# Ledger of designs, part 30: designed miniproteins, single chains

Each design is a single chain, and the fold is of that chain. pLDDT is the mean over its residues in the fold that is shown.

## One batch from the design tools (miniprotein)

Design m1019
Fold by ESMFold2-Fast:
Structure m1019 (fold): chain A 95 residues (1-95)
Amino acid sequence: MAALEALRAEADAMVAAGVPPEEALARLLELLAEALGVSVETLRRFLAKLAELQKAGEQVGTSDPSVEAELEAFREQARRLGVPEAFVEALLALT
């Protein structure tokens, strides 16, 4: 499954078509939520938590035990929200 690659291609197509950034983002979230089988609201909350975690990791460093505990808590939250583990791994690998 190349869901992130497909979303990137869709984003590029929307930009080329002159779709406003806010509309393009909304459409990408809808497509991603549909692909994952979750609601757009659930996905938005999940991505917000990921952004908080990435910010914390950048300040402290990913080798810190407290950051590792937060990563594990994040993975468990994603599992509870029904987000596939492969997708969580792909998101955490993004810089």
Scores: mean pLDDT 66

Design m1020
Fold by ESMFold2-Fast:
Order: sequence, then structure tokens, then C-alpha cells
Structure m1020 (fold): chain A 94 residues (1-94)
Amino acid sequence: MEISEEELLEELRRLAAELRAATTRDAAVGVMNRAIALLEEAAKSSKDPELKELALKAARQLRTLRDQLEAGEISLDEAQVYFEALVAELERWL
């Protein structure tokens, strides 16, 4: 299913809100996994080379962040800050 830039940003903002509401590491990882899947799907479905590149880059950054959160290398608060910064970066480019 082809996702628009507007729909992608709206879904990412919704996921950012869910991440802020997450009280456990497992819940936060689950939100990140959904965001990664959404970005990878956007990259596959989009015909825009710039959106493809940005979505793939964002997915890679989120996978690293998720892995750090799972390993206990970052806190829930740090994961929330980094996720919100990534969404803000995508909003600037989209």
C-alpha cells in the first residue's frame, strides 16, 4: 500500500506519542519496531528517490536506537528524545 508523506508523518507522530506513554522497555521496543516497519514499507512503496533514501536512513537509525534500548545502553527517556529528534528531522525534509 502506497503511503503519502503526510500519512507517514502523522503515523510517526502517533508512534512518538505512544513511545512517550510507554512505561516499560518492551513496550518502547514494540513501538520502535512498528516505526521501523512503517519506514521500510514507505521506502518500498514510494516512487520518490529522496523519500526512499530518507526512510531507509531513518529505519537504520531507529534499528540502532532499538538495539541500544534492548541492551540497556540508553534509558527510556533518552530513547524518547532521540525518537522525537528523528521525527523532527523527517518533518524538516518532508
Scores: mean pLDDT 83

Design m1021
Fold by ESMFold2-Fast:
Structure m1021 (fold): chain A 99 residues (1-99)
Amino acid sequence: MPELDEAERRELAEWQERLRELQKKYDEAEKEGKGEEMAIELLRFSFERSVWLAERAGLSREEQREILLRELEVLKQLPESPLTRTARELLEEELRRLE
């Protein structure tokens, strides 16, 4: 497996900075009663980063699909909430893209 090059390390650092900015926005939004909306944005960001990491790790389309299918099975067993609904939608959308 190839080591992360300098460009990939910079990209990873950008992901970490975006996460810090989103966490700060979440704290501010929660104070205003909008914490749920920002929690959904954090979930979307986390999912996007996970997809990016899988691609950089050299996971095949089939391997990525298997991971998403396992996550979807777990989510289907959880109580319905805006967060679990958004997570299911993100997983199902990515599965369609990998077909």
Scores: mean pLDDT 73

Design m1022
Fold by ESMFold2-Fast:
Structure m1022 (fold): chain A 77 residues (1-77)
Amino acid sequence: SLAAAARALARAALALARRALASDDGAEKVALGDAAIALGRAAARLGEAAGDLEAVLDGGVAAFAGAWARFIGRKEL
């Protein structure tokens, strides 16, 4: 279902965001952060289309965390 796909993307995005935040490499933080932003936004949009609030919120959290990791990573470069 679309809701299941949205939740799967949101979980993948959250995992990337966690890896980005945990990384001690600025370049890796940027790369993983960018991936988390892209997947998190996609998950939120699919969640909206599916009417799945969990996917929207998790996707948004992943995108925000990814952006934060990217910001920190760029300052370290």
Scores: mean pLDDT 89

Design m1023
Fold by ESMFold2-Fast:
Structure m1023 (fold): chain A 69 residues (1-69)
Amino acid sequence: MTEEERRRRVEETLRWLAEEEGVSVSEIRRLLLSENPKDRERAREMLRRAGFSDAAIERLRAEVRELEK
């Protein structure tokens, strides 16, 4: 997977999650990048409701962090 393909996939995933949860893409991104335990727990709850496994949640979080570098 190229960096462009990863960025596109992450952006599509965040847009879909934002629509499903009724929040903004920036809010989903904030929760995924947050070091606050409450924000991390909230992101995990939302992603589990959307059908993500714990492994998939950690992968998405890592991908979002990588794209912010």
Scores: mean pLDDT 79

Design m1024
Fold by ESMFold2-Fast:
Structure m1024 (fold): chain A 67 residues (1-67)
Amino acid sequence: MSQEEINKIAMEAAKKQGLTDSSDVNQVRDTARDTAERYEPTKSEEEVKKLAYKAALDTAEKLKKSK
């Protein structure tokens, strides 16, 4: 799965949990990490962490832009 796909799924998961731009950054990180682990279980730990980190940043930025 691509980084863009992981970012999209993480954003959908965050919205489902009711996360907003006011939410704790740790909740966004946890959601992104869980998404990366579930959808890329065959990737190395390092690759999963990289995917999770980028997804967390993308999700946080998109939540801030949601007006």
Scores: mean pLDDT 75

Design m1025
Fold by ESMFold2-Fast:
Structure m1025 (fold): chain A 70 residues (1-70)
Amino acid sequence: LAAAERALAEGDYATAMTILGVTIALSDSLSPEERARVVALLREIIRRATAEGADPRIVTGARALLARLA
């Protein structure tokens, strides 16, 4: 998750989304704490990408990943 957090801090939403997508695909190994961190990162990506006018595909992708975790 640290790599996804770094990518998000740098504004690299595409890289952050790729890392989170892979992490969710391996979700059988996620602790409740790690799952909560993934959810928080996806929500942060949605907030920042929307506020900054980033590619709407990033927001759509983040929402799709959140739905898989719900």
Scores: mean pLDDT 79

Design m1026
Fold by ESMFold2-Fast:
Structure m1026 (fold): chain A 82 residues (1-82)
Amino acid sequence: MEELVEEFRRRLLELGVPEEAAELLAEALKRALESESDFDVRLSFLAMEVEILRLAGLITEEQAEAALRLAEEALGKYLGVE
C-alpha cells in the first residue's frame, strides 16, 4: 500500500502537480485504499479531492484528469481489478 501511494505521488509530481496538492491527493488515495467500500465509492473519495484542488486553482483540468486515471489504476492494482 505505501509503495503504491508513493508511486502515485511521484507520478503526480512528474505531471507538474504542486508538492502540496500531490500530498493531499496521496492522502486521499491512502484513505480510499483503507476504506471497506466498493471500487466506485473509493474512487469517489479521490474524485472529490481532485475537484476541490481543481476548483481552488491548485491543479489544472489536465492534471485533474490524469490524477483520476492514476488513482483508478492504483485502486485497480490494489483490489485486483485491472
Scores: mean pLDDT 80

Design m1027
Fold by ESMFold2-Fast:
Structure m1027 (fold): chain A 90 residues (1-90)
Amino acid sequence: KEEIFKVLDNLIKEIEKIDPSVAPEVRKLFDEYKPKIEKASVDEAGKLVAELLRKIRDIILKHDPNNKEAISAVNKALGEIFKILEEKKK
């Protein structure tokens, strides 16, 4: 699960660079989900990460619907986390 948190922390830092105006709202959402993900099973962690990333995407789109760079960063993080979760199922 440490690898998942590294990917999420990197995503938030990337969003802070791309659009600093949404960063505080995104950080609050991450802080809310972090303890839930830590306590979750591998399968539940995947669901919680998907919910978190969807909410982050919604925040970005509400602020700037044309922010393709930030949305691309969210999609990349989702792919990286799903690969980590798949390795843990082996």
Scores: mean pLDDT 76

Design m1028
Fold by ESMFold2-Fast:
Structure m1028 (fold): chain A 65 residues (1-65)
Amino acid sequence: SLSPVEKKVIDALRDKQRQKGSLTIDEAVDILSKVTGWKPTTDGQKMYARGTSLRLAREAGIKVV
């Protein structure tokens, strides 16, 4: 099941994909950061943010490029 914040991230990812016709992983990470208020700074945090963004995009039915 998805948390309320994860649902907000998914909605923002869908909006970005609709506006631009595509969604990059860097755009997905930026959206995750803006919606959650969390800024990944370390290499481990950046890797986690990329993985989480890919998972949420997959749950939204969006392919990142």
Scores: mean pLDDT 86

Design m1029
Fold by ESMFold2-Fast:
Structure m1029 (fold): chain A 78 residues (1-78)
Amino acid sequence: MSFEERLAAENQKLQEKLGMTRVEALRDIDNPEVQNVLGEIAEELGDINEAVAAYRRALLIDPSNQEAREKLERLEQE
């Protein structure tokens, strides 16, 4: 995936899910929803380690975040 495709995907997903630009999302990194969207983007890029890290951060911020829990469990299962 090109750098331009990656930036487009990040902006599109963040806008669709959170109504945020990528810059706004990076400023609000302590938001578990931002971490979930960043994890989804990392999965689309095939970067599983970054996806796992993002979902773990979401759960550290909000342990009751069901979306992050389900995504992390799926990726960490054998």
Scores: mean pLDDT 75

Design m1030
Fold by ESMFold2-Fast:
Structure m1030 (fold): chain A 88 residues (1-88)
Amino acid sequence: MMSEKEMEEVARKALEAFRATLEAGGSLGVAIGAALGAIGAGAAAHFTGDAEEARRAGEGAAEAARAGGSEEGERKAREAGRVAERGA
């Protein structure tokens, strides 16, 4: 189960991935995909304790940010996935 600090860190990184994807010129849909994937990583870790599911959700978020043209968004989404994986 993730700590409150780990959940806050995942939420912060999800918001950073969203903003970075929009700033890079990604569509709103792609930016939402990056943010929701990062939040999904935290949810998988917190509710299921499945580190592999958390990691895959974070990777999906990173792919969405990359599709939006955001290297910064990709990095933030991957960081969210790693925090969630370690918190599971």
Scores: mean pLDDT 82

Design m1031
Fold by ESMFold2-Fast:
Structure m1031 (fold): chain A 89 residues (1-89)
Amino acid sequence: ANQAQVQQLVQQINDIINTDHNSPAAVQQIVDYMQQIQQISDPDTFAQIQADISAQAIAVNSVTPMSVDAAAIMSAYYAQIADARAAAR
């Protein structure tokens, strides 16, 4: 079911947030998983997941300053989808 796939992808994102330092590669991996979640979930479900990812990154970064930065994740994600939105309207 799509719910199981979404949960698996969210787990992968949380693993990166908890184990990796803030880097372009780590940010891009998270953004790639987020785009896959967006393709298989409803917009409302995806919005909740975005909020959870941001909150998790903020929480981890408060304890481990070198962990993946929520602002970096969101900036990279919106930059990637902005071009797609312009093309698709």
Scores: mean pLDDT 79

Design m1032
Fold by ESMFold2-Fast:
Structure m1032 (fold): chain A 72 residues (1-72)
Amino acid sequence: SLEEQLLSHFRGLAAAIVEQSKTASAAERAQLIAQFNQAYQQVLDYAKKNNFPQSVIEELNKIAAETKKAMS
């Protein structure tokens, strides 16, 4: 489904950002966090505009929280 495609896409992006952060400098890590936050806002806006169920919004929020913890 479109919902599964969005979640799969965002999970893939999150995993890539976490992997890049492992070898990144402090400055590069700050840029990766900024890029991730921008992507997170874009997927939230997309889900809301397309009236995705609250469970999808909650899963996006969970992925974002876990990703930020992994980068700290």
Scores: mean pLDDT 88

Design m1033
Fold by ESMFold2-Fast:
Structure m1033 (fold): chain A 93 residues (1-93)
Amino acid sequence: MIAPEIAAIKDPEERARFSEISGAVLEEGLRDKITGKRYHREDFEERGRGSGELRLAGVVENPTEEQKEAARRSGSKEVLPRENFEPYVGEPL
């Protein structure tokens, strides 16, 4: 599935790479360092409006200024570096 921000990338290889990076980060299960909220791929898929944009443009390991600007223009959340999220594996005992 391709969000408008991803579709704007003219090079198909770069587009696939961007989607892969975003997808891999979400598959690990992440926690927002600011809010403490946990994110999984399923959470983004089920949230509905805007969740796909956040999944594809919101969390990237090394976001460029162009990616951040594209996310802002599309109305999705700003592209954030992976360091703003922590890997989450299961629940703490």
Scores: mean pLDDT 44

Design m1034
Fold by ESMFold2-Fast:
Formats: sequence, C-alpha cells, structure tokens
Structure m1034 (fold): chain A 85 residues (1-85)
Amino acid sequence: KLAEIEALLEKLKELIEELRRAIEEGRYDEAMEILREIEGVLAKIGALMATLPPADQAAAWARLKPVVEEASRLGGEVARRIEAL
C-alpha cells in the first residue's frame, strides 16, 4: 500500500503542475476540473493512510503536507481570479 501512496503522490504533483499551467493561461474551467481531480486523489491518499501504523502515517503526512498546502493555495488563487471576472 505504501507504493500505492507514492504513485498517488506523483500523480498529485503532476496535477498541481497542470493546475499552475491552467491558471497561467486563464483556463479556469480546466483549473476547476483539475481541482476536482486533486480532491479525488487526496481522498484516496487519506483512505490509504488510515490503514498505516501511526509512525508511517506521520512519515506519509510529512511528505503530503507541503503538497496539500500548495494545492490549497492554488485553489484560493483560482477562486480569487474567477471573482475578478
């Protein structure tokens, strides 16, 4: 299951890069779809982490936290830019 979490983390990083590109290009409809995909991946990671021992959960969260923070920041940016339209 750890390998599955690693694969989902890599997918999450790819989605964040796609999200940044969509925002830069003003493709806000695509940015919203990417945000939904990010939410789905995060839900899967959370479910898998719940099956891990506490020490492994802490290690996984240390790796996940900066990615979650970046996704949250970009989601806020999309919301602000849509309000400006």
Scores: mean pLDDT 81

Design m1035
Fold by ESMFold2-Fast:
Order: C-alpha cells, then sequence, then structure tokens
Structure m1035 (fold): chain A 63 residues (1-63)
C-alpha cells in the first residue's frame, strides 16, 4: 500500500524499521490518546512499534 509505505517511512526517522513513541506523537499529535494507543500497540513492551503492529493499526483505522 503506497499510502501506508509513505506514512511508515515518514514516521521511521531512524530507518530501523520500528516506530518510537516520539515518532508516533509526531504523526498523531501529543496527548493521552496517543499514549494509550502506543501502549496498546506495543505488545512486546520494548518501547517501540514494529512494522506489523503499525500495519495492523493502519488497516483497522484507515479503511
Amino acid sequence: DPAFDAAFAALDKDGDGTITFEELESYLGKGPKTEELFKRMDKDGDGTIDFDEFKAYYAENAA
């Protein structure tokens, strides 16, 4: 999906294939809703969102 690939590339400033909390805040804005979403997506508890987790969110919320 070109729109998804563009969004992920814009968020992944480090180019390491993961999204940090700061990158997610840059995309969705600062606030408790962004914090809640990050906690829900970060199932590994490592403080990052991987490509598959973000793709699942995008497919559910952007379709």
Scores: mean pLDDT 70

Design m1036
Fold by ESMFold2-Fast:
Structure m1036 (fold): chain A 61 residues (1-61)
Amino acid sequence: SELVRRLAELAGISEAEAREVIERTRATGDPTAEAVRLYLERQLSPEQAREIGELLEEALR
């Protein structure tokens, strides 16, 4: 879906990995924790991490 594709592009991960991230975010209810994890593991910029956090927060609405 659109959310999966956008997350994959922002984080530089596969759509399969993006789906797993969204599923974990919904299970935990913690978009900030998942965004921080991706930021550290993928060595993203602070701007990318912020956009990912916003996108994952939208997934919970």
Scores: mean pLDDT 83

Design m1037
Fold by ESMFold2-Fast:
Parts: sequence; structure tokens; C-alpha cells
Structure m1037 (fold): chain A 100 residues (1-100)
Amino acid sequence: SAEREALIAELEAIRARIAAARTAAELQDALSQFNALVYRAVEQGLLPREEAQRLLGRYYQALLDFVRASGLGVDDPGYIAAAKEIALATIDAVIAALRA
């Protein structure tokens, strides 16, 4: 649908912003918009609510596991790099689910 294609285009734009993020603030800004787009997909009937919650939950669990294993804080470049990789994997999974 036109709504699905427009949403995927917005998610791809946010993906580029996540990839370009250099600070925790830039990453959180992009992630806030990502979360808003995911819930808009649910409200538009383009993505099941349970699937959206599972994908976002996996993001938070992976980030928590990284923090527990590494001991790195949010301002550490290693934290930012790992958080970006986890976020990019999550947005790619959401885009794939929308294309299915």
C-alpha cells in the first residue's frame, strides 16, 4: 500500500540517522522517532502489536546484555557503537516485517 511504502521510506531515513549518530543524544533522538514510527505502523494495521513489542523488547534486552557484559556507560564510544549496531539490526527487522 502507499501507506506501507511511505512508512518504509521514513524508517529508511531514520536508519540513515542512526548510522550517522555520533553521540548518545543523536542516537536517542533517532530512536524516539523510530519508536513513534513502529507504533504508527501498529495503529495503521501494518504491523501486529505483539510483533512490534517483541522486536522492540529484543532491542532493549540486547542493549541490557551488552551493558552488563561490558560495564560501559552511555557516553563511551564503545557503548554508542554497540547501541547503533543493535538499533540498526532492529530497524532492519521491522522493515523486513513490513515488507512481508
Scores: mean pLDDT 87

Design m1038
Fold by ESMFold2-Fast:
Structure m1038 (fold): chain A 81 residues (1-81)
Amino acid sequence: DKVDELVKRLIENLDEIEKNDTNAIELEPEYIREKLSKVEGLTQEQVDEIVDEIKKKGIKLSEETLEIIVYSLQNAIKEYK
């Protein structure tokens, strides 16, 4: 599924995204989950996978970077509809 490929690609790039984020902070997992759950077309299972990988790897992100991720996912998924 194209959405599953998109999620895997995001997870693979989390370390690179963190390195490029000069304002990276430790965001609460619940906050990340809330923001990702707003992405139409992303399943709860896919949201949980992203959040769990961020937690496991200790990925730090700014709120701005998280919003960019949400926006990018929304736009990519809309193209698949």
Scores: mean pLDDT 83

Design m1039
Fold by ESMFold2-Fast:
Structure m1039 (fold): chain A 62 residues (1-62)
Amino acid sequence: SNVKKGQELYDKAVKGTAEEARKYAEEIRDLGWQAKNGGERTILDSYYKSALAVADLKEKEK
């Protein structure tokens, strides 16, 4: 499912560099545009925002 793919991309964002986290966030955003319903879109948007927050945190640690 798109939700499962979004979760996998979020996991990669957490484990990667700040640059990789931003890249995976963008991929989650693209999945959100392809969401089948509002619930799926809301979940994917949450993963997108969380991945961006992870990227921001990683950049501040440098």
Scores: mean pLDDT 82

Design m1040
Fold by ESMFold2-Fast:
Structure m1040 (fold): chain A 69 residues (1-69)
Amino acid sequence: SRPTLTVELDRESAQAFLDAYRAQLEARRGRTLSDAELRAALERELGADVVQKIQDALDNGKRQTITFE
């Protein structure tokens, strides 16, 4: 079985995660990404449920648990 990684996100850590992911993806593509392109890439790689939890952490400041497989 693939190892699972579980992370807890609040507003601050959710923002830091998005900033880090954006920076990594922009470096990989050699250009700045729009918010729509970043969202589409996140949904493709992590799934829409994970993106929704990140948004919930950003919008509400409530801690969210995300599991990556």
Scores: mean pLDDT 76

Design m1041
Fold by ESMFold2-Fast:
Structure m1041 (fold): chain A 73 residues (1-73)
Amino acid sequence: ELDKLIEELSKKSKTPKEKWEELVKQGVSEEELRAWLLSGKAGQRVIESNKEASEEEKALAEELRPLGERLAA
């Protein structure tokens, strides 16, 4: 479910902050988002779960990673 939401957001031209806020707005917990981003394999998980993953999905994972790391600190 989380990967599906991220996939849909990757198709939108939004800033990393806006994408993060949209995920939280959709009911995804900050804990879940933090865990996903801090896994160290967030991008790989998205790609593996969705073989149609594009550069946008990779970019989303990379863009949101700093926010997840900052939140964990």
Scores: mean pLDDT 56

Design m1042
Fold by ESMFold2-Fast:
Structure m1042 (fold): chain A 79 residues (1-79)
Amino acid sequence: MSPLEEGIAAAREALAAGDAERALRLATGVYQFGVMSNAPPSLLAEAAEELARAAAALGDERTKRRWQEVADQYRALAE
């Protein structure tokens, strides 16, 4: 797997384990690296989706909504 795919998987595992703060840190790092490395829109959408899920688990509805919008935009570009 690519480092981005591995990072997304790690964020999902952290969230499943109940560590939303770790999931947020991992997803943030994956998203930032993805943007800097011109990752495919599909991977950026997945990273943004994990950011939204982690924010939701932390009770941050506004951050969740923002990242859902980002994920939707990248998903549309990925077709």
Scores: mean pLDDT 86

Design m1043
Fold by ESMFold2-Fast:
Structure m1043 (fold): chain A 71 residues (1-71)
Amino acid sequence: GGRAVIRAADQGLAASAAVGAVLEGRKRGIEARLEGVGPTSAVVEAPTEEQAREAAERGAKLGGVEAEIEA
């Protein structure tokens, strides 16, 4: 599987973007899931790195979160 790290200003923003990633992933047939949440980061896993990155980018956009996506 692939992983994407969402980096945001705080844990709540990172978690919000990651929840958005799961929701947006489901709309596109991507099985994205939360692997973990840190003080300023969240990790999203999907079957491929490209899918994890796509879900994470869409999730941050859905939540209006200013985030850096590392995949």
Scores: mean pLDDT 85

Design m1044
Fold by ESMFold2-Fast:
Structure m1044 (fold): chain A 93 residues (1-93)
Amino acid sequence: SQLEEVKKELEALVQELEDLIENGEAVDRATLDALVDRILALIKQYKELNPNLSKAEQNGIKFLEDVLNRIKRDGLAAFRAEREARLARAEAL
């Protein structure tokens, strides 16, 4: 179904983004922005195709949108540095 295709593509592109965050690979800003924009477009399409999102799905989508907007604003290297700093602060607690 179209919903299944959108979900699979969304999961694949989110995994691609997570791999870029973890591996620290150099990616140009235009390529990063295109990936982020494609994921945001798929999220919008997923919401349109699935009007009965659970609270857990709604929370997950909002979290993902917040992450994507931060990456688009700050770039991948800055986002990764902030994430590592947050993890270090959590470990110190």
Scores: mean pLDDT 79

Design m1045
Fold by ESMFold2-Fast:
Structure m1045 (fold): chain A 100 residues (1-100)
Amino acid sequence: MSRVARFLTELRRRMAAEGFSPEQIVMGMTIAHELVQTLEENGDLDATIRGAVAALLQMIPDPEQALRAVEIIAEVLKEHFPEWEEEVDRFVEAVRAALA
């Protein structure tokens, strides 16, 4: 199984363990996959952040739950892709600011 597939499998497990709905888990996995794609391609991280915030606000209207989903995505992503720790931390901070 690829590194991305292992990451997404672990993310699904952790979100389910935290009590997120199947729909919220699919959204979280979509955000995580788009973030990985952006980082692999050295793409527009700001555009990915804007998309993630829009998706989070539509699916998880509680800012505390939305932030918890982002923290789980960041934790699991850094476990599988430690080389992107700085970019992932920037993503979390930007989402936290946007949800304030």
Scores: mean pLDDT 83

Design m1046
Fold by ESMFold2-Fast:
Structure m1046 (fold): chain A 78 residues (1-78)
Amino acid sequence: SSSSVGSFLGKLAREIGASDELARLIEEVARLAETQDRDTQLEVISRVNQIIADLRRGDITEEEATRRIEELIRELRE
């Protein structure tokens, strides 16, 4: 099952015009964060929310947003 937070963030990303691919990566990073301690979960969710906000404002490209989410996934898998 997808986490409720991951599902919400993925839906929010799609609503601001992000691709299904980016939305799925956001759902995956939220799922991985749930396997971590509470402080790490809060940090990761905060970073994801900031990436979505930056993308919505046009401060970053979808390519840059995807890169940052993929970097978070790599960090969480170590």
Scores: mean pLDDT 81

Design m1047
Fold by ESMFold2-Fast:
Structure m1047 (fold): chain A 90 residues (1-90)
Amino acid sequence: APTFTPEEREMLRRIFDYLDTDGDGVIDEKEYLRFMIEKAVDPELVKEALGLPESVTDEELDRLVFQLLTYADLDRDGKITRAELDAFLA
């Protein structure tokens, strides 16, 4: 897997925290779907809410989210835990 920069790791943590609305350390498919809908309606507002720099493109955000879902084994139980995120970023 590609090594993530410190900046990309921080962005992935912010994306996780934004999706984890309950603060339980778990993202389910419903939280992900809501995020995708919000981003499709107003991508600039989502980037602002995530605290991402203006230099981050919609394509780069999509790539990071895709990598998180693909490599964090979402299919195992339909959920991504904070422990799986930490393992993915290691």
Scores: mean pLDDT 71

Design m1048
Fold by ESMFold2-Fast:
Structure m1048 (fold): chain A 99 residues (1-99)
Amino acid sequence: LSKEQAEALGELGVIAVEIAVAMVLYKKGLLSEEELKEILREAIRRVRELAERYLSPEAREEVLRLLEEAERALEEGNVEKAAELVMEAINVAEKDIEA
C-alpha cells in the first residue's frame, strides 16, 4: 500500500467509528434524529470524496450507488438503513483499496 492509500483507509476507519458511535447515542436517546442525519450526510460527502480519488471505476460506481441509496433512506427518515448503506459503502471502498 502507498502512504496515500493507507491514509485513505485510516479516514474510512474514522468515518465508520463515528457512525457506530452516533448510532449508539441515537438508540440511547442521547442524539436526535436531525443530529444523526447531519452526521450521516457528512459521512456520505467524505466517503464520496475518497471514492472519487482512490477507487477503481467499478468500485467507485458501486460505492456511489450505495451512497445515493443512503441519501434516499435519509429523505425517507430511515436513518438506520442510511447508516447500514454508508457502512456497506465503506466496506466496498476498503476492499478495493486493500486489493
Scores: mean pLDDT 89

Design m1049
Fold by ESMFold2-Fast:
Structure m1049 (fold): chain A 75 residues (1-75)
Amino acid sequence: SMEEIARESMELAVKAMRESGVPEEEIEKIREKVLELIKEGKVEEAIQLAAKAVKLYTSEELADETLVKILELIS
């Protein structure tokens, strides 16, 4: 389901941010925003927010790897 894809995308983004040394408080705030979008039925926006967080908070190499995994969930 799209909800499962959104939740998995969130988990991939959280993992990438932790590996990049992002503070846990910042990761928690992003996670809460993604979960709120999922609760509102805005699952595409939730996936986009997870992808945006990856691009913003991780290295180009880790972002590319993580975004490919998110795209594989959608495809």
Scores: mean pLDDT 85

Design m1050
Fold by ESMFold2-Fast:
Structure m1050 (fold): chain A 76 residues (1-76)
Amino acid sequence: MMEEIYRELEKKEEEMKKEMEELKKKYGIDDEKVKEKYKELIIEGIELAAKLFEKVDPELAKKAKEQLEKYKELLK
């Protein structure tokens, strides 16, 4: 199921966040700037994915757009 893929992506995102936090602390990277850039990158990635899915699978495109809107609300 497509929903299952999103669930697995969330798990991996959580693991990567932990690893990134440790790396940021080790190298003294500015968290605020990195977070802002990362959020923008994710939004753009989801938008591109939604456009591509419209050509291949309209149902997937709908789900991607719903997730995109939820993401935008959270990032306000």
Scores: mean pLDDT 67

Design m1051
Fold by ESMFold2-Fast:
Structure m1051 (fold): chain A 80 residues (1-80)
Amino acid sequence: SMNEILKVARKLAKYLFEKLGDDPKAELVTTLSELAKELGVSPSAVSKALKYLEEKGVIKVRREGRKLVISRNENPPEKP
């Protein structure tokens, strides 16, 4: 459900920003499987949460085969 996606997306965003730190140019190289293990959710749930955060303009994701290159979006959305 959308509520489940939002819950995973919040957990994922917290994890990603902790790993990226304060450098706006930092990139995290990872995989769906690694993120799934770290968050305690399925790879499918991580995939949906990543897509949600990318569509909301929170993060940028570049896909290189099985690898994900994740960074902060240069034009983040308003903080409601």
Scores: mean pLDDT 81

Design m1052
Fold by ESMFold2-Fast:
Order: structure tokens, then C-alpha cells, then sequence
Structure m1052 (fold): chain A 85 residues (1-85)
């Protein structure tokens, strides 16, 4: 999982949001409650919200989640923005 996180961060820094999104998504399939991965995934979604390819991947991702997984991710999302002040 650490290798996936490092790869996704590198892709994100290189301006490859679609590739980074796919790698973070794979990391979340392995550990759906990994708060570190979820926070980085949220950062990517926030930065590239208006990218049509990222939007398409986001829709597909949401369809793959259980209601519990979706609620957990949304809870971390809310806490992320609280920490940002």
C-alpha cells in the first residue's frame, strides 16, 4: 500500500490527476478506511473537481462504494475541511 501511495503522490505532483486518481482508488480497495489515503484522495478531488475525466472516474468510484464506505469518506472529507480552518 505504501508503494501505491508514493506512486499516486508522484503522479499528482507531475500533473497527472487521472493516473493518480486510479492509483489512490486501488489503495482504497485494499484499505477502504485508510485515513491518510482518503485525505490525499480528497485533496486530488478538490483540486481537479472541474476536470471531466476526474468527474467520470469520481462517478464510477461512487458507484463502487457501499453506503458505509461512502459515509466514512464523507466524514473524513468534513474533518479535512475543519482541519484546514
Amino acid sequence: IDELIEKAEQLFKEGKPVEAFKVYREALKIDPRNEKVIKKFIELLDKYRDDPEVRALFREFLKSLTPEERDYIMDIYAKYYEEKK
Scores: mean pLDDT 74

Design m1053
Fold by ESMFold2-Fast:
Structure m1053 (fold): chain A 92 residues (1-92)
Amino acid sequence: MEVVVEVELEVEASKEFTLEVAGLIRDGERGEAERVEIGAGKSLLKLRAVAPTLEGAERLIEELKEALRKAAEEQGVEIKITEKKRRVTELR
């Protein structure tokens, strides 16, 4: 059984910054870091995590939120993250 967790985040940033999500969006083929640019002001990010368990999928979402906060801190950016919506779907 697979669980899908979809989250809509509102991210408010004082200036532009980049996020490297090494491992979080890696599908198991290779260890590559991907870069995401987040603009100044308010942005809506849609996240999807798929895992064999609900706890696994929620962990992936929390890891991405933590990566966002850490990237902003490293780049001297003030951010506010607000979770606007969460949806959980069990596959099968």
Scores: mean pLDDT 71

